# Designed miniproteins, single chains, part 68

Each design is a single chain, and the fold is of that chain. pLDDT is the mean over its residues in the fold that is shown.

## One batch from the design tools (miniprotein)

Design m2350
Fold by ESMFold2-Fast:
Structure m2350 (fold): chain A 66 residues (1-66)
Amino acid sequence: MELLKKGEEIFKEMLELVKDSPSYQLAVENAKEMFKKKAEETKDEEELKKLIEQFEYMLELFKKQK
């Protein structure tokens, strides 16, 4: 599913931006696990799109801090 790959790419970028912060890495990894579990349980494209939008917003904030 393209949305799952999109989510993975966002989390990969977030992890790269926060790789020097163990606390932020843990938070991002927890969010990734929750997203993956949600995607496996529901596979609701609309719900996944909303989550992707939220994570994209978070990624933009991380990019601004870099």
Scores: mean pLDDT 75

Design m2351
Fold by ESMFold2-Fast:
Structure m2351 (fold): chain A 88 residues (1-88)
Amino acid sequence: MSDELDELYEIATDPSAPLEERKEAAEKIIELFENFLKNSDVELDPSDPIIQGLIKILEELKKYLEKEGFPESLIKRIDEIIKKLKEK
């Protein structure tokens, strides 16, 4: 999971990569987090450094995607993931 997430994040935030590839990478990141939250039977602690790190990465990704003009639907999905991580 971690290695796949890192690779997708690099593609999504690479200014030299085609916009289509960056959108696909961002969409895959969002799907990974949505599936993780849906299938997790463990309560997530918002004070956990790992969870705080994930929130920070998602907030930075959201900021970057907004700046680059990615679809609002993807931005909203990231917002929902961040909110769920903060609520647990």
Scores: mean pLDDT 73

Design m2352
Fold by ESMFold2-Fast:
Structure m2352 (fold): chain A 72 residues (1-72)
Amino acid sequence: SAAEEQRQAEALARLAAEYEEAARNWESLSEEEQLELAIRAHSEALLIRGVYTEEEVEKMIEELKEKLKEAK
């Protein structure tokens, strides 16, 4: 419904604001830390949209981190 879409948009805007504040020191983070933060932010956005459960998101983050370590 339009109301659910609006709630998702508001939640995403709040998430963006929280991560913008955290990103003030973005350039002082390591490449691995930057990538982990980006993956977490994206995954939390998917949770807000109801695409995945919290458990599924954590599993995806772990899998992506392992793949990235293997690619280096």
Scores: mean pLDDT 67

Design m2353
Fold by ESMFold2-Fast:
Structure m2353 (fold): chain A 55 residues (1-55)
Amino acid sequence: DARALYLALARADGLPQEVVDALAALDLSTEQLRTILGLLGRGVPFEEALARALE
């Protein structure tokens, strides 16, 4: 499961559990998750990253 793998890697990279849980609850596509995680990795805040991925 690509989605579960991306979430597990984000947690391993130090993403807070609360953010990981929020991403899992949103039932995002794998592509949307990749976009959000990429933005978070570049220092974009969670709320802004989520908004951009859902556009």
Scores: mean pLDDT 77

Design m2354
Fold by ESMFold2-Fast:
Structure m2354 (fold): chain A 65 residues (1-65)
Amino acid sequence: KFEEGKELYEEGLEAYKQGNLKEAEEKYREAIKLFTDLVEENPLDQEALELLRKAVENLKKVQEE
């Protein structure tokens, strides 16, 4: 789950760098879903919490473009 979410987040970053804003948004939303599930299973998972926060921030940036 964590590795899957991290991979989706990294795919979102790559899509954003390529100017594929729609793909970046989709990847960030998928990563957010997985990290949210992980945080619900373990609220003390700081690494999942940090990546969740980063994915949310990057999603907001894509939506502002």
Scores: mean pLDDT 79

Design m2355
Fold by ESMFold2-Fast:
Structure m2355 (fold): chain A 95 residues (1-95)
Amino acid sequence: MSKEELERGVRVGISRIGSAVSRLVAKKTENEKIKKLSEEIAKLFDEAARAYEEGDLEKGEEYEKKALELTKKSLDLFKETTKNEEKLKMYKILS
């Protein structure tokens, strides 16, 4: 087995973990925007894993990059949701 085959196997594994985590976030989140982004991220990681399994490193990297860009957007929405919850709690205490 070549080092390149091992590296592709690792990339498949990482992409599958990314998909599983994103699906779990989508299931547990109350935020519809985060849910939709997490479902899209999961699909992109599934596409990345498939491309890597087929030996298409360039296509796999393209899907992985798109998944990571959407992951950053999802994290920004999580930060905004947390700030809004803190503001609502402060408003309830001060009212």
Scores: mean pLDDT 79

Design m2356
Fold by ESMFold2-Fast:
Structure m2356 (fold): chain A 90 residues (1-90)
Amino acid sequence: SREEVIREIMEIAGATRSSAESLVDLLGGEEAVEYARLGKEHVETGTPPDPRFQELLRKLLEKLYEKAMENAESEEEREHIEEMYEKLLK
């Protein structure tokens, strides 16, 4: 269930409930859990990020960009969002 996935992400990453809910809403349950597990492995072991983690991070950033643009209240805010994500995705 969605609740079980949210709890699993919170336990894996030590994330807040709000962060776990956002991750599930942006990536879907399976990819959200995979992202949390790969991120935890990278942090705990010092191993370089898995290519799959980098793929999921890019997908997450693209989804965050889309949502931020939809929720932007002004043209100035939209331009700022575009500049930030251009730097993060390049």
Scores: mean pLDDT 80

Design m2357
Fold by ESMFold2-Fast:
Structure m2357 (fold): chain A 68 residues (1-68)
Amino acid sequence: GAPIREERTVTTASGAVVRVTVEVEGGRATITLEVLSGQPTAAEIAGIEREAREWARSLGAEEVVVRR
C-alpha cells in the first residue's frame, strides 16, 4: 500500500503529554514517542507503546520498531 504517516498527542493520567508518530511503509512501522511535557511513568509509556503497536498493525504493519 501507499506510505502512511499519522500523529497523535496523548495526555497521561499523570498529566504528561506525549506525541506518538506512526509511519508505515512496506509492512514495517516506525513508532516515535516524544515527551512534550511532564514525566510519564514507565507503566504509562508501556500503555502508549501497546496502543501504538495495535494502531500500527491496524494500518497494515507486520514489523514494528519503537523509537524514544
Scores: mean pLDDT 83

Design m2358
Fold by ESMFold2-Fast:
Structure m2358 (fold): chain A 82 residues (1-82)
Amino acid sequence: MVELQQSSSGNLYIKATDPEGRPITIEVYADGELLAKSTSDELVIPMPNVLDKGKHKIEAVARDKETGEILDRASIEVDASK
């Protein structure tokens, strides 16, 4: 349900959808620290503006908005090399 991708330009693209259309919350963590949170099903994070240069561990978590239940998660390492 959660898609986490880094573009060739370094930006993070996160998309999470519930097949039944339930409200979801997306939480994004960089090196274990909360980087961004959204109640939308899509989130774009421009890396040059939010992370130091170098490699970082990114985790995206999709939660049910009403229950807080984790529906899906994904993690990647990204390079903020701008």
Scores: mean pLDDT 73

Design m2359
Fold by ESMFold2-Fast:
Structure m2359 (fold): chain A 88 residues (1-88)
Amino acid sequence: SKKEKAFERIDELLKDESESLKAQVKLILEKSGLLETLPEEKWEPTVELILELIQNPLSLEETIEKAKELGLSESTARTLLKTYKELF
């Protein structure tokens, strides 16, 4: 499934990171609903933005700016920040 492929990609990208961090990234991505709409080439920059949210408390404005730097839409930034705040 698309979810299984995304989770394998997260495990590959975060291979040197803790299992706890991998689980947090997977949870945020799944609960965001972005896996249904986001193309596979945007998964890596989306994981990078999720890592920033987990490691640093970002405002909405900072999240949007970081998303644009990573080639992600403002809509993706808003969805990820909302999902992060609802879960953590």
Scores: mean pLDDT 86

Design m2360
Fold by ESMFold2-Fast:
Structure m2360 (fold): chain A 71 residues (1-71)
Amino acid sequence: ADADDAARLLAEKSGISLEEARRLVEEGIARAIQAGASTVEEVADIVRDTLLERGVEEEVAEAVRKIIASA
């Protein structure tokens, strides 16, 4: 999945910098890998949960999940 598309949407919807959005998406992906995620759907779910824990709005986190799950 292209994490850059997910990061751009997150930056645009949350008003954070693209650099910070990339860092958050990469953190979620790293967490998913460490947890043993084997499918893009599992990665997407863990990225969404990571964003929610970091205070991202539920609708924005779900939109990011859909981008990652579509890879």
Scores: mean pLDDT 83

Design m2361
Fold by ESMFold2-Fast:
Structure m2361 (fold): chain A 72 residues (1-72)
Amino acid sequence: MSEELIEEVTVEAMNAAARAGEDAVEVHRALSKVRKGSGEDLVKALEELGKKSSPEAQEELRKVAEKVREAS
């Protein structure tokens, strides 16, 4: 997976979480742990974040995960 895609996805997920009232720092921390992983690892991290988030954040994080699946 490209470094640019990982950075873009991380920024989008952080912005999505912040808009929904979730902790953007937690999102950054979780995604940084899988930065060198596969697209599947990144999708799994986004899904785990969604499970712990509000319904609003879950929907936005799901859209980010779909983008990762299409790009990987």
Scores: mean pLDDT 75

Design m2362
Fold by ESMFold2-Fast:
Structure m2362 (fold): chain A 80 residues (1-80)
Amino acid sequence: SLEEVLALIRQLDDPATAEEAFNQLVEIIPKIEDVEVLKAVLEELRRLIAESPSPRTRAQARILKGLVEKQLRAKGVEVP
């Protein structure tokens, strides 16, 4: 669900959960079929990149953002 994906994204900002959350998101994002869910995930990743004080969290979020953008483009959605 969208709530579960957003909860995993929030776990990237906690050093205790970041690695497991990142690994789960790398597996889950390519399986997301719902364009509106992908758009919401993209917005949350953009927020995390802008707001997180952690360089590691920002780097992880940028990688995940690239996966979301690739999935959106594959579905014919324009990404800025």
Scores: mean pLDDT 85

Design m2363
Fold by ESMFold2-Fast:
Structure m2363 (fold): chain A 93 residues (1-93)
Amino acid sequence: MTPEELLKKGEELFKQGKYEEAVKWYREAIDKAGTSVLAARAAANLAKAYEKLGDHIKSVAWAMLGLAIAMDLEFQGKTEEAEEVRRLVREAL
């Protein structure tokens, strides 16, 4: 499966209220996507899923990873991608 397919499957499970299952798919999407907007979207979705599961500490940790991805993208000169990542993290919190 591509990172995009893994993210989509996680999002479908999240919509069904299957948050623990969604977490597994989002984690695999991050592992395969590397430092990218897709990895940041998966990290923001992980933050939302952990908030739904009542795990605020993990929610914050995944949001912080999303911000770290934004900083790396900014350092690479990918300013538009970095702004998209910051928007996704803000929406997750």
Scores: mean pLDDT 85

Design m2364
Fold by ESMFold2-Fast:
Structure m2364 (fold): chain A 63 residues (1-63)
Amino acid sequence: SMSKFEKALKLATEIAKKNGVIGAEEVKRIAQEAGVDVPTALYASLKAARETGAEVTEEALKL
């Protein structure tokens, strides 16, 4: 089975590839669905953005 962090990273990567951007609401949803805290979901989102060329919004960075 996937770790909670691996699930967060997979969700973040899917959002990044589909939308080209990850916002604050997407980070919160990743946290809820993966069962991680918001800082962990933000870290996963930043990693996914780096690997896909997507943007993480200013509002998400302030979480």
Scores: mean pLDDT 87

Design m2365
Fold by ESMFold2-Fast:
Structure m2365 (fold): chain A 80 residues (1-80)
Amino acid sequence: AAESTRLLVRAIREALADDAELVAAAEAFLAALDAYLAAPSEERRAELEAAAARLEALLARHAEEVKAAHLRAQEERARA
């Protein structure tokens, strides 16, 4: 489960590499996840939950930008 989560978040980070804030949030989430799994504690769980919430909020904000980019890419493919 943890390894699958890391792979997913890394894939998101690579796919959205042009969004520096989202990349930083993804890296913070991965660091918090690694810290929590190495030594679980209430404080580290709170840090992980906060990092996850921030990443989710940035992904939601970026959803319209990603949709616009996909539409543009589809138009370029249709013209090629």
Scores: mean pLDDT 76

Design m2366
Fold by ESMFold2-Fast:
Structure m2366 (fold): chain A 70 residues (1-70)
Amino acid sequence: TDEAKAAGEKAAEEVAEKQKPKIDNRLAELKEKDKTASDEERRKMAIEMFLEMADAVDEEMAVRLKVIAA
């Protein structure tokens, strides 16, 4: 229903808001290291960020599905 869908979206948005500071902190760390980082170190940081973003998306999806199913 539209009500269940809206509730799921709201719950997912709350999870996203909690994850936002972590992503912002990672971006700040990457920029700080940019001046002294080797290409290999930059690649490693990019992979770490990508995995962290993937985990955040999975958490949002799980919460959304639980609310819609309820």
Scores: mean pLDDT 67

Design m2367
Fold by ESMFold2-Fast:
Structure m2367 (fold): chain A 82 residues (1-82)
Amino acid sequence: SDEQLRADLETELRVLKEIIARIEKDPNGLSPIEIATASITAAGVLFMADLALRKSDDPELRALAEEARRAAEELIELLKKS
């Protein structure tokens, strides 16, 4: 299950970074549906990251989870600003 969780976190972290880059380039470029989807994605990543940090002692997975949590928190702050 750690392999699946790692793969999911890697995929979602990439998605978060793409959304963050879009907002930084054009803060008004996201539609209401895209804003809602971004918010749901960030919440899901926070849940997955917290789960990884609670159940895994793997330093690589923990580092990935901490990076993903940070990216999700950054996205949430950017969405509040939009």
Scores: mean pLDDT 85

Design m2368
Fold by ESMFold2-Fast:
Structure m2368 (fold): chain A 93 residues (1-93)
Amino acid sequence: MNLNEYLKKVDELAKKLEEFIVPRLVEAGVPQEKAREIAHDLAVAMARAILDGYSLEEVKELVRKLAESYRPKYGQETADIAEEAALEAVEKL
């Protein structure tokens, strides 16, 4: 796959993941702007890992590490909600 085709597939998959994650973060009380920012970061990282051939367990580990990095910026509750939403998104692919 060439770089341009790869980036397009990352964007398409990330959009699907964001459409799943954003409503769950918002419903759990995360402000819409923060939910979009967090969901975009998670979705792009997950999409890249999936397209790079990472296993489901490796993608889940990546999600857990990214969610932990959100704790200092957004707080523990938001980080925990983001982790749960992203893990559910991966399992429903």
Scores: mean pLDDT 84

Design m2369
Fold by ESMFold2-Fast:
Structure m2369 (fold): chain A 97 residues (1-97)
Amino acid sequence: NAKEFLEKGKEYAAQGKLDKAISAYLKALKLDPSNKEILLEYLEVVKKYAEKINSSLLPEIDKLEEELKKAKTEEELKKIELEIEIIYGLLLIEEGL
C-alpha cells in the first residue's frame, strides 16, 4: 500500500533520516506513480538534503517546487518525478556518493 510507505517516509523525515525517507517515498511512488502528495513530500526531503550539503542546485529545486504546486495533469507530474530523480542523483554525485 503506497499510503503505508508515504507514512513511513514522513516518520523517517521527522527523525532526520533523509536517506530512509527518500527510499520509502520511492517505494510509495512505485506503487502509486505520479501521486502529487508523495511527490511533494519527496521533493521536500530532497530539498532538506540539498540544504544540508549547501547545494548549488537549490534554485533549481525551488523552481521545481513551484512547478509541482501548479501541476494538474498526470503528464506534468510524471515529468516532475523524473526531474526530481535527476536532481537527487546530481546531489549524490555532489556529496561524493
Scores: mean pLDDT 86

Design m2370
Fold by ESMFold2-Fast:
Structure m2370 (fold): chain A 69 residues (1-69)
Amino acid sequence: MSLTKQDIVDVLRQLAQELPEHQELLLQAADQVAAAKNRQEIEDVLRKLASQLDDDALYQLSAALEQAS
């Protein structure tokens, strides 16, 4: 699956509008993904984000990324 950096940023920004309790965290992650220089940095940002989200928010993030793929 070919998720671009922009696709991931768009998913995170959209999810931030849907999950106001996690909005700052998701927007910060979107900015960090946008600033990432390589795939490893994107994966590190997403791994950190996943560790900070609750199970429901993590499920919604995973579903949104799958839909964007």
Scores: mean pLDDT 81

Design m2371
Fold by ESMFold2-Fast:
Structure m2371 (fold): chain A 62 residues (1-62)
Amino acid sequence: ASALRAQGEAAYQQGLEAAEKGDYSAAIDHFTEAARFYQEAGDDAAAEEAQKKLQEVAAKVS
């Protein structure tokens, strides 16, 4: 659980950096990975936050 949460945090941070650079494709991949790790860790609130970031970034590329 702790390792999965840490992986989720790392992926979430990578998603934020990719989005800041305008690399929305990479940001989508990272936020998707973050949501999965958070969900597997049982952190539903963090998973929901990652999903919201994913939706926000997806709107930039569609």
Scores: mean pLDDT 83

Design m2372
Fold by ESMFold2-Fast:
Structure m2372 (fold): chain A 94 residues (1-94)
Amino acid sequence: SMAAARAALADLRAAVRDLDRATTEEAARAAWDRAVAALDTVLAHGTDPALRREALELALEAGLRALRLFTDRELILRAIGEILRAIGELLDLE
């Protein structure tokens, strides 16, 4: 539903703010996991291209912020994978 997508977009915005304030890998991981879950919800329920674009741009910002604090190779690779997914989805939106 669009209501679920809008709620998830608000959570994604909050996760990006939490990532900006994060000073530890643990805090960054928690905020990043929330950002990924929120993006998945927006993409599953959001049909509005403008809303999808905003969520994808926020997810890219979240991934880049998380990579500054991630030292675990698995976390880094997962974040890169999500960044590449977001770029692909943005290109599909033109």
Scores: mean pLDDT 86

Design m2373
Fold by ESMFold2-Fast:
Structure m2373 (fold): chain A 84 residues (1-84)
Amino acid sequence: DERLKELLEEAKRVVEENPDNKELQESLKLAEEYLKKNTKKNRALAEIHAGSIVSFARMREAIDRIEELGSEKALALAREEAAK
């Protein structure tokens, strides 16, 4: 319940950071609707939907980080070559 609230807040932040992603918006809406019904089954469904949003963000962050590190490493190598 506290953990589910934290997960839902993290999911909301992910949706706000991806305003053009309608699938994430729909998943968040479903999570909130299931949580509102406040049964054990509905809490589990809310957790699944919120969890999928957070997993998407983590995967995207990993890809962005790899691209950023790749770009920085390529730039560093290019600068070292130019300095010779």
Scores: mean pLDDT 73

Design m2374
Fold by ESMFold2-Fast:
Structure m2374 (fold): chain A 90 residues (1-90)
Amino acid sequence: ELDALKQQALDEAERRLRELAERAGLPEADIERALAVIAAQRAGDTERAEALLAELAASPHGEEVHRLLGEAQRAAYERYGAAIEALEEA
């Protein structure tokens, strides 16, 4: 179930982002914006996800939030990426 694995990867990214952001003490507004990027990706709304990423990049904490979002997405891909790729190549 490729779609189920993609949703699991997004769930893992969201969970990791919350953990990292809470530990880093990021402003709630920046955390909500980063979570909204994951929500837009889950909905397949690429345009919305790109707009939210641009807002994060322009924020005073944008580089830090963008880095943590990238770390969360990387952790999700490391956990689920091989399974997703295997199903796509089968």
Scores: mean pLDDT 76

Design m2375
Fold by ESMFold2-Fast:
Structure m2375 (fold): chain A 55 residues (1-55)
Amino acid sequence: SALDAALRAITAAVGAGDFAGAEAILAEFSKTASPEDTELARTALRVAKRRVEAR
């Protein structure tokens, strides 16, 4: 699904240290996604960033 692809791309970008790329993926996804799917993707980005920053 589009949501699953976006979640995977966001997680990969954050894991690579590309926070700007992760934000861009979220912004592009939010243009066509439902509010619920956008919230899930935003939460995934927040969680992934927190995991990287907690090292």
Scores: mean pLDDT 83

Design m2376
Fold by ESMFold2-Fast:
Structure m2376 (fold): chain A 88 residues (1-88)
Amino acid sequence: MEKLKEWIEKKLKELEPLAEEAKKLRPLISEEEIQAIRDKYYPEVKELIDKGNEAAKNKDWEAVLEQADKIYELIKEMLKELIEKAKE
């Protein structure tokens, strides 16, 4: 549990600059463009959440962390794509 907490805190801090930039630039992107970017990532995120929930049910915390890391990378990519779209 402690390693999971430390991992989450570290990853949230790593995402903070991208999340703040995306939030600042959000008014420059239409809701339709935001939804299109979300639709690109959401199916994979949903599958990873479902896999993580199954792993948690089996108390396989290593598998939970693996799915969480993959979700983190997808969120990071999504935030970068939102920032790039806003700069167009």
Scores: mean pLDDT 78

Design m2377
Fold by ESMFold2-Fast:
Structure m2377 (fold): chain A 59 residues (1-59)
Amino acid sequence: MEERLRKIEEERERANKEILERLAENKDADLQTVLRLTAEALRRIGDLLEEELRVRREA
């Protein structure tokens, strides 16, 4: 159980880093591009949160 939660946390940390890097690389992007990237980021974080909750419920 702990192993799965730790892996999910590591994936969340990596996803956050990748999102920040993509935003930094697109610093000159227009509003539409920024909104699209943040929407993708939020969806990924949401998916990871749902997986974490699922694992905790199956404990």
Scores: mean pLDDT 72

Design m2378
Fold by ESMFold2-Fast:
Structure m2378 (fold): chain A 80 residues (1-80)
Amino acid sequence: GDELVKHFEELLKNYIETLEKLKEMGVDVETIKKLYEEALKKFEEYYEKIKPKLTPEQQKKLEELLNNFKKKAEKIIEEA
């Protein structure tokens, strides 16, 4: 339940921090984009695995977290 939501939120937050760090280190945009696409696929797969254990409210929260993750990552890529 709530522990899965918190864990997922922390995973998304940590990955945004990783993308920002890669950008600051001068890693090329194509590499950052590829890492983002691979991570997004893994996060979506993880969400589908845990989805049956979640309430509708928890599902909505995770979908909002995923959408925010996408927006933040896309901004990092555009600014890289």
Scores: mean pLDDT 83

Design m2379
Fold by ESMFold2-Fast:
Structure m2379 (fold): chain A 82 residues (1-82)
Amino acid sequence: MDKQELAAAVAANAARILALAEALRAKIKAATDDPEVHALADEVLRLVREAVAAAQAGDADAMYALLQRADALAQKLAELLH
């Protein structure tokens, strides 16, 4: 899948992607009172929202860069939750 195909798929599924990301953030925050985990969960959601907006605007390169940043922070978040 190239960046343009991924951007089209993200734009087409924007509402579902955002709903899942918000639900996951809420569950993570409910699982722990750790302010570092809360801050990372909020930042991942922010980057996902910006990536979806970039995809909807047709900016595949910006969308991909934002998703890479979100993935790196999500990996840190997963390590803190282990």
Scores: mean pLDDT 84

Design m2380
Fold by ESMFold2-Fast:
Formats: C-alpha cells, structure tokens, sequence
Structure m2380 (fold): chain A 72 residues (1-72)
C-alpha cells in the first residue's frame, strides 16, 4: 500500500466520519485530538452500535490529523 493509497482511503473514511459526526450532533471541525479521545470514551456509554460507528469515525478523523502533523 502506497502513501497515496493510504491518503485516498483516509479521505473516503473521513467523509463518512464527518457525515456520521454531524448526524450525531458532533462538530468535527472543532475537534482536537484530545477532544476526539475524550469523545471516544464518552461514546462507550451510548448504544453499542451507535457508539461503534461514531468511535470508528472519531479514530479515522484523529488518524488523518496525526498524518498532517507528520508532514511538518
């Protein structure tokens, strides 16, 4: 898997993640990595299916943010 392939998959997942977050009332544009981590813990108290989808979305958004920092 190339660097470009990873970015492409992350973009697709990021779009899905943003849609899921917005539907659940979570604003992804205001989330920092710390906020994402906190939200992942809070989501454990939600319905398991719903929490799993949002948790996956949060992880994807966090991974992309970390990758952008690595470019520095």
Amino acid sequence: MTEEEILEKLKEKEEEAKEIMKKEGIDPSKLTEEDIERLAEELKNLDEEKAKKIKEAVVVVGSLAAYEKLLK
Scores: mean pLDDT 60

Design m2381
Fold by ESMFold2-Fast:
Structure m2381 (fold): chain A 93 residues (1-93)
Amino acid sequence: EDDLKMVYGRALVLLHEARKAGLPDEERERLIEQFKAEVLKDYPELTEEQVDEVIRKAEQDYAANPDNEELLREAEIYVALDEIKKVTEKLAE
């Protein structure tokens, strides 16, 4: 459950940053493919289908309201929580 929310949040942040940087569609698509590969590596319990569905939802939601500050703020929180989790797991070694 939390893993899918984090994937959704990270995808939204990626789409927002790509738009801010003025990246062409082909470069944005490449970044999404790289993101998908990293997600499948970090979360092997997730299927490619589940990740694709979440990314598609993020793209649709972002396209419908790209200036949705609340949605982007929640996405940034999920990204920050993922980074904290990774640091905490590394320190527990």
Scores: mean pLDDT 75

Design m2382
Fold by ESMFold2-Fast:
Structure m2382 (fold): chain A 56 residues (1-56)
Amino acid sequence: MREELLRMAEKLVRAFPRASQRSLAARVQEEAREGGRDVPFSTALRAVSEARRRLG
């Protein structure tokens, strides 16, 4: 997992602790896209899952 995506996912997990994994993955995709990066939904989903493991 790329460190930039993981840090983004960690920020979103902290900001929205009650949001679903799919909802957070969509937000990761949107922020990455706004930054000029194309991230597959599966990759964003893995980043959120990994962030939750690190923060839990």
Scores: mean pLDDT 79

Design m2383
Fold by ESMFold2-Fast:
Structure m2383 (fold): chain A 68 residues (1-68)
Amino acid sequence: SMLDKLLEEIYKIISEEYSDEYAQALIDTIRAMLAEGMTPREAIEHLLRLGLLTPSTAKKLLELIEKF
């Protein structure tokens, strides 16, 4: 699905900037937030507010989401 492609691209960015383990943990958290009715954009903004993403990484992910 387009969502699975988006999540794969999000994983690649987070794994490159942090680690594979952190990318997997954040993707699992994003999937849980999406299951609760959040959009991908809302999920990324929520992670930024929690301090789980840097502002620079969050910006890259938000720009990526606009292309999907």
Scores: mean pLDDT 90

Design m2384
Fold by ESMFold2-Fast:
Structure m2384 (fold): chain A 70 residues (1-70)
Amino acid sequence: MEERIAQLEADIDELMKTSKNPTILETIKKARELLEKARQSEGEEARNYLIDAEAFLGIAIIGLVTEKKG
């Protein structure tokens, strides 16, 4: 689990460097908060927070693609 959390943190750092848009950054921030909750939890709770963090990260990526101009 920690290895997977570390990978998601690296992905978050990369996305934060890619965008300066406050709306996208807020979505990434939510992913970070969920990832932190995953770290502080165990078993199924940790897995659920990890899945939620991955989902928010995916939303941020879609936001980045959509916000290229508009």
Scores: mean pLDDT 76

Design m2385
Fold by ESMFold2-Fast:
Structure m2385 (fold): chain A 60 residues (1-60)
Amino acid sequence: DEEIEKAAQFLVDKGLAPSLEAGKALVLKRIEELGSLEAVFPNSLLAELGLPVPAVEAER
C-alpha cells in the first residue's frame, strides 16, 4: 500500500527503523494491534505523510 510505504520510509528517515522492509513490518504490526495507522504515528508524522491530522495537536 502506498501509505504504508510512505510511513515505512518515514520511520527509516527518522531512524525508527533500520530498513524500509522493517518499517513496513512495524507499520503493519502496529495497525493490526492498534486498529489504525493514525494510532501508530504522532500528529507531526501524520502531517508529514500527508495524512489527515486534528487541527489541535496533543500537549507539547
Scores: mean pLDDT 63

Design m2386
Fold by ESMFold2-Fast:
Structure m2386 (fold): chain A 88 residues (1-88)
Amino acid sequence: MEEQEKAKQRAIDELEKLANFASDMAEYARKLGSKELAGFYEGLRDAFNKAIEYAKRGTPEEALEISEAARKAYEQGVKAFQEELDKL
């Protein structure tokens, strides 16, 4: 149980790091005047905050699955957005 509780907390910590990163990037984009980029990162922040709430309510296994899905979504979203900008 202790190991499972620690794994759940690590998953939540990872989600919080992703949410904080997205929040920081949104603020940075706003300072640069990029409303589109700011909106993108604000959307990611909100999604990660919802994932954190669900992970806290779930089992350790569910928290790990949510964290992994969020990390993949972050990687795919950032890449897809960058690829779309490169077409402009």
Scores: mean pLDDT 76

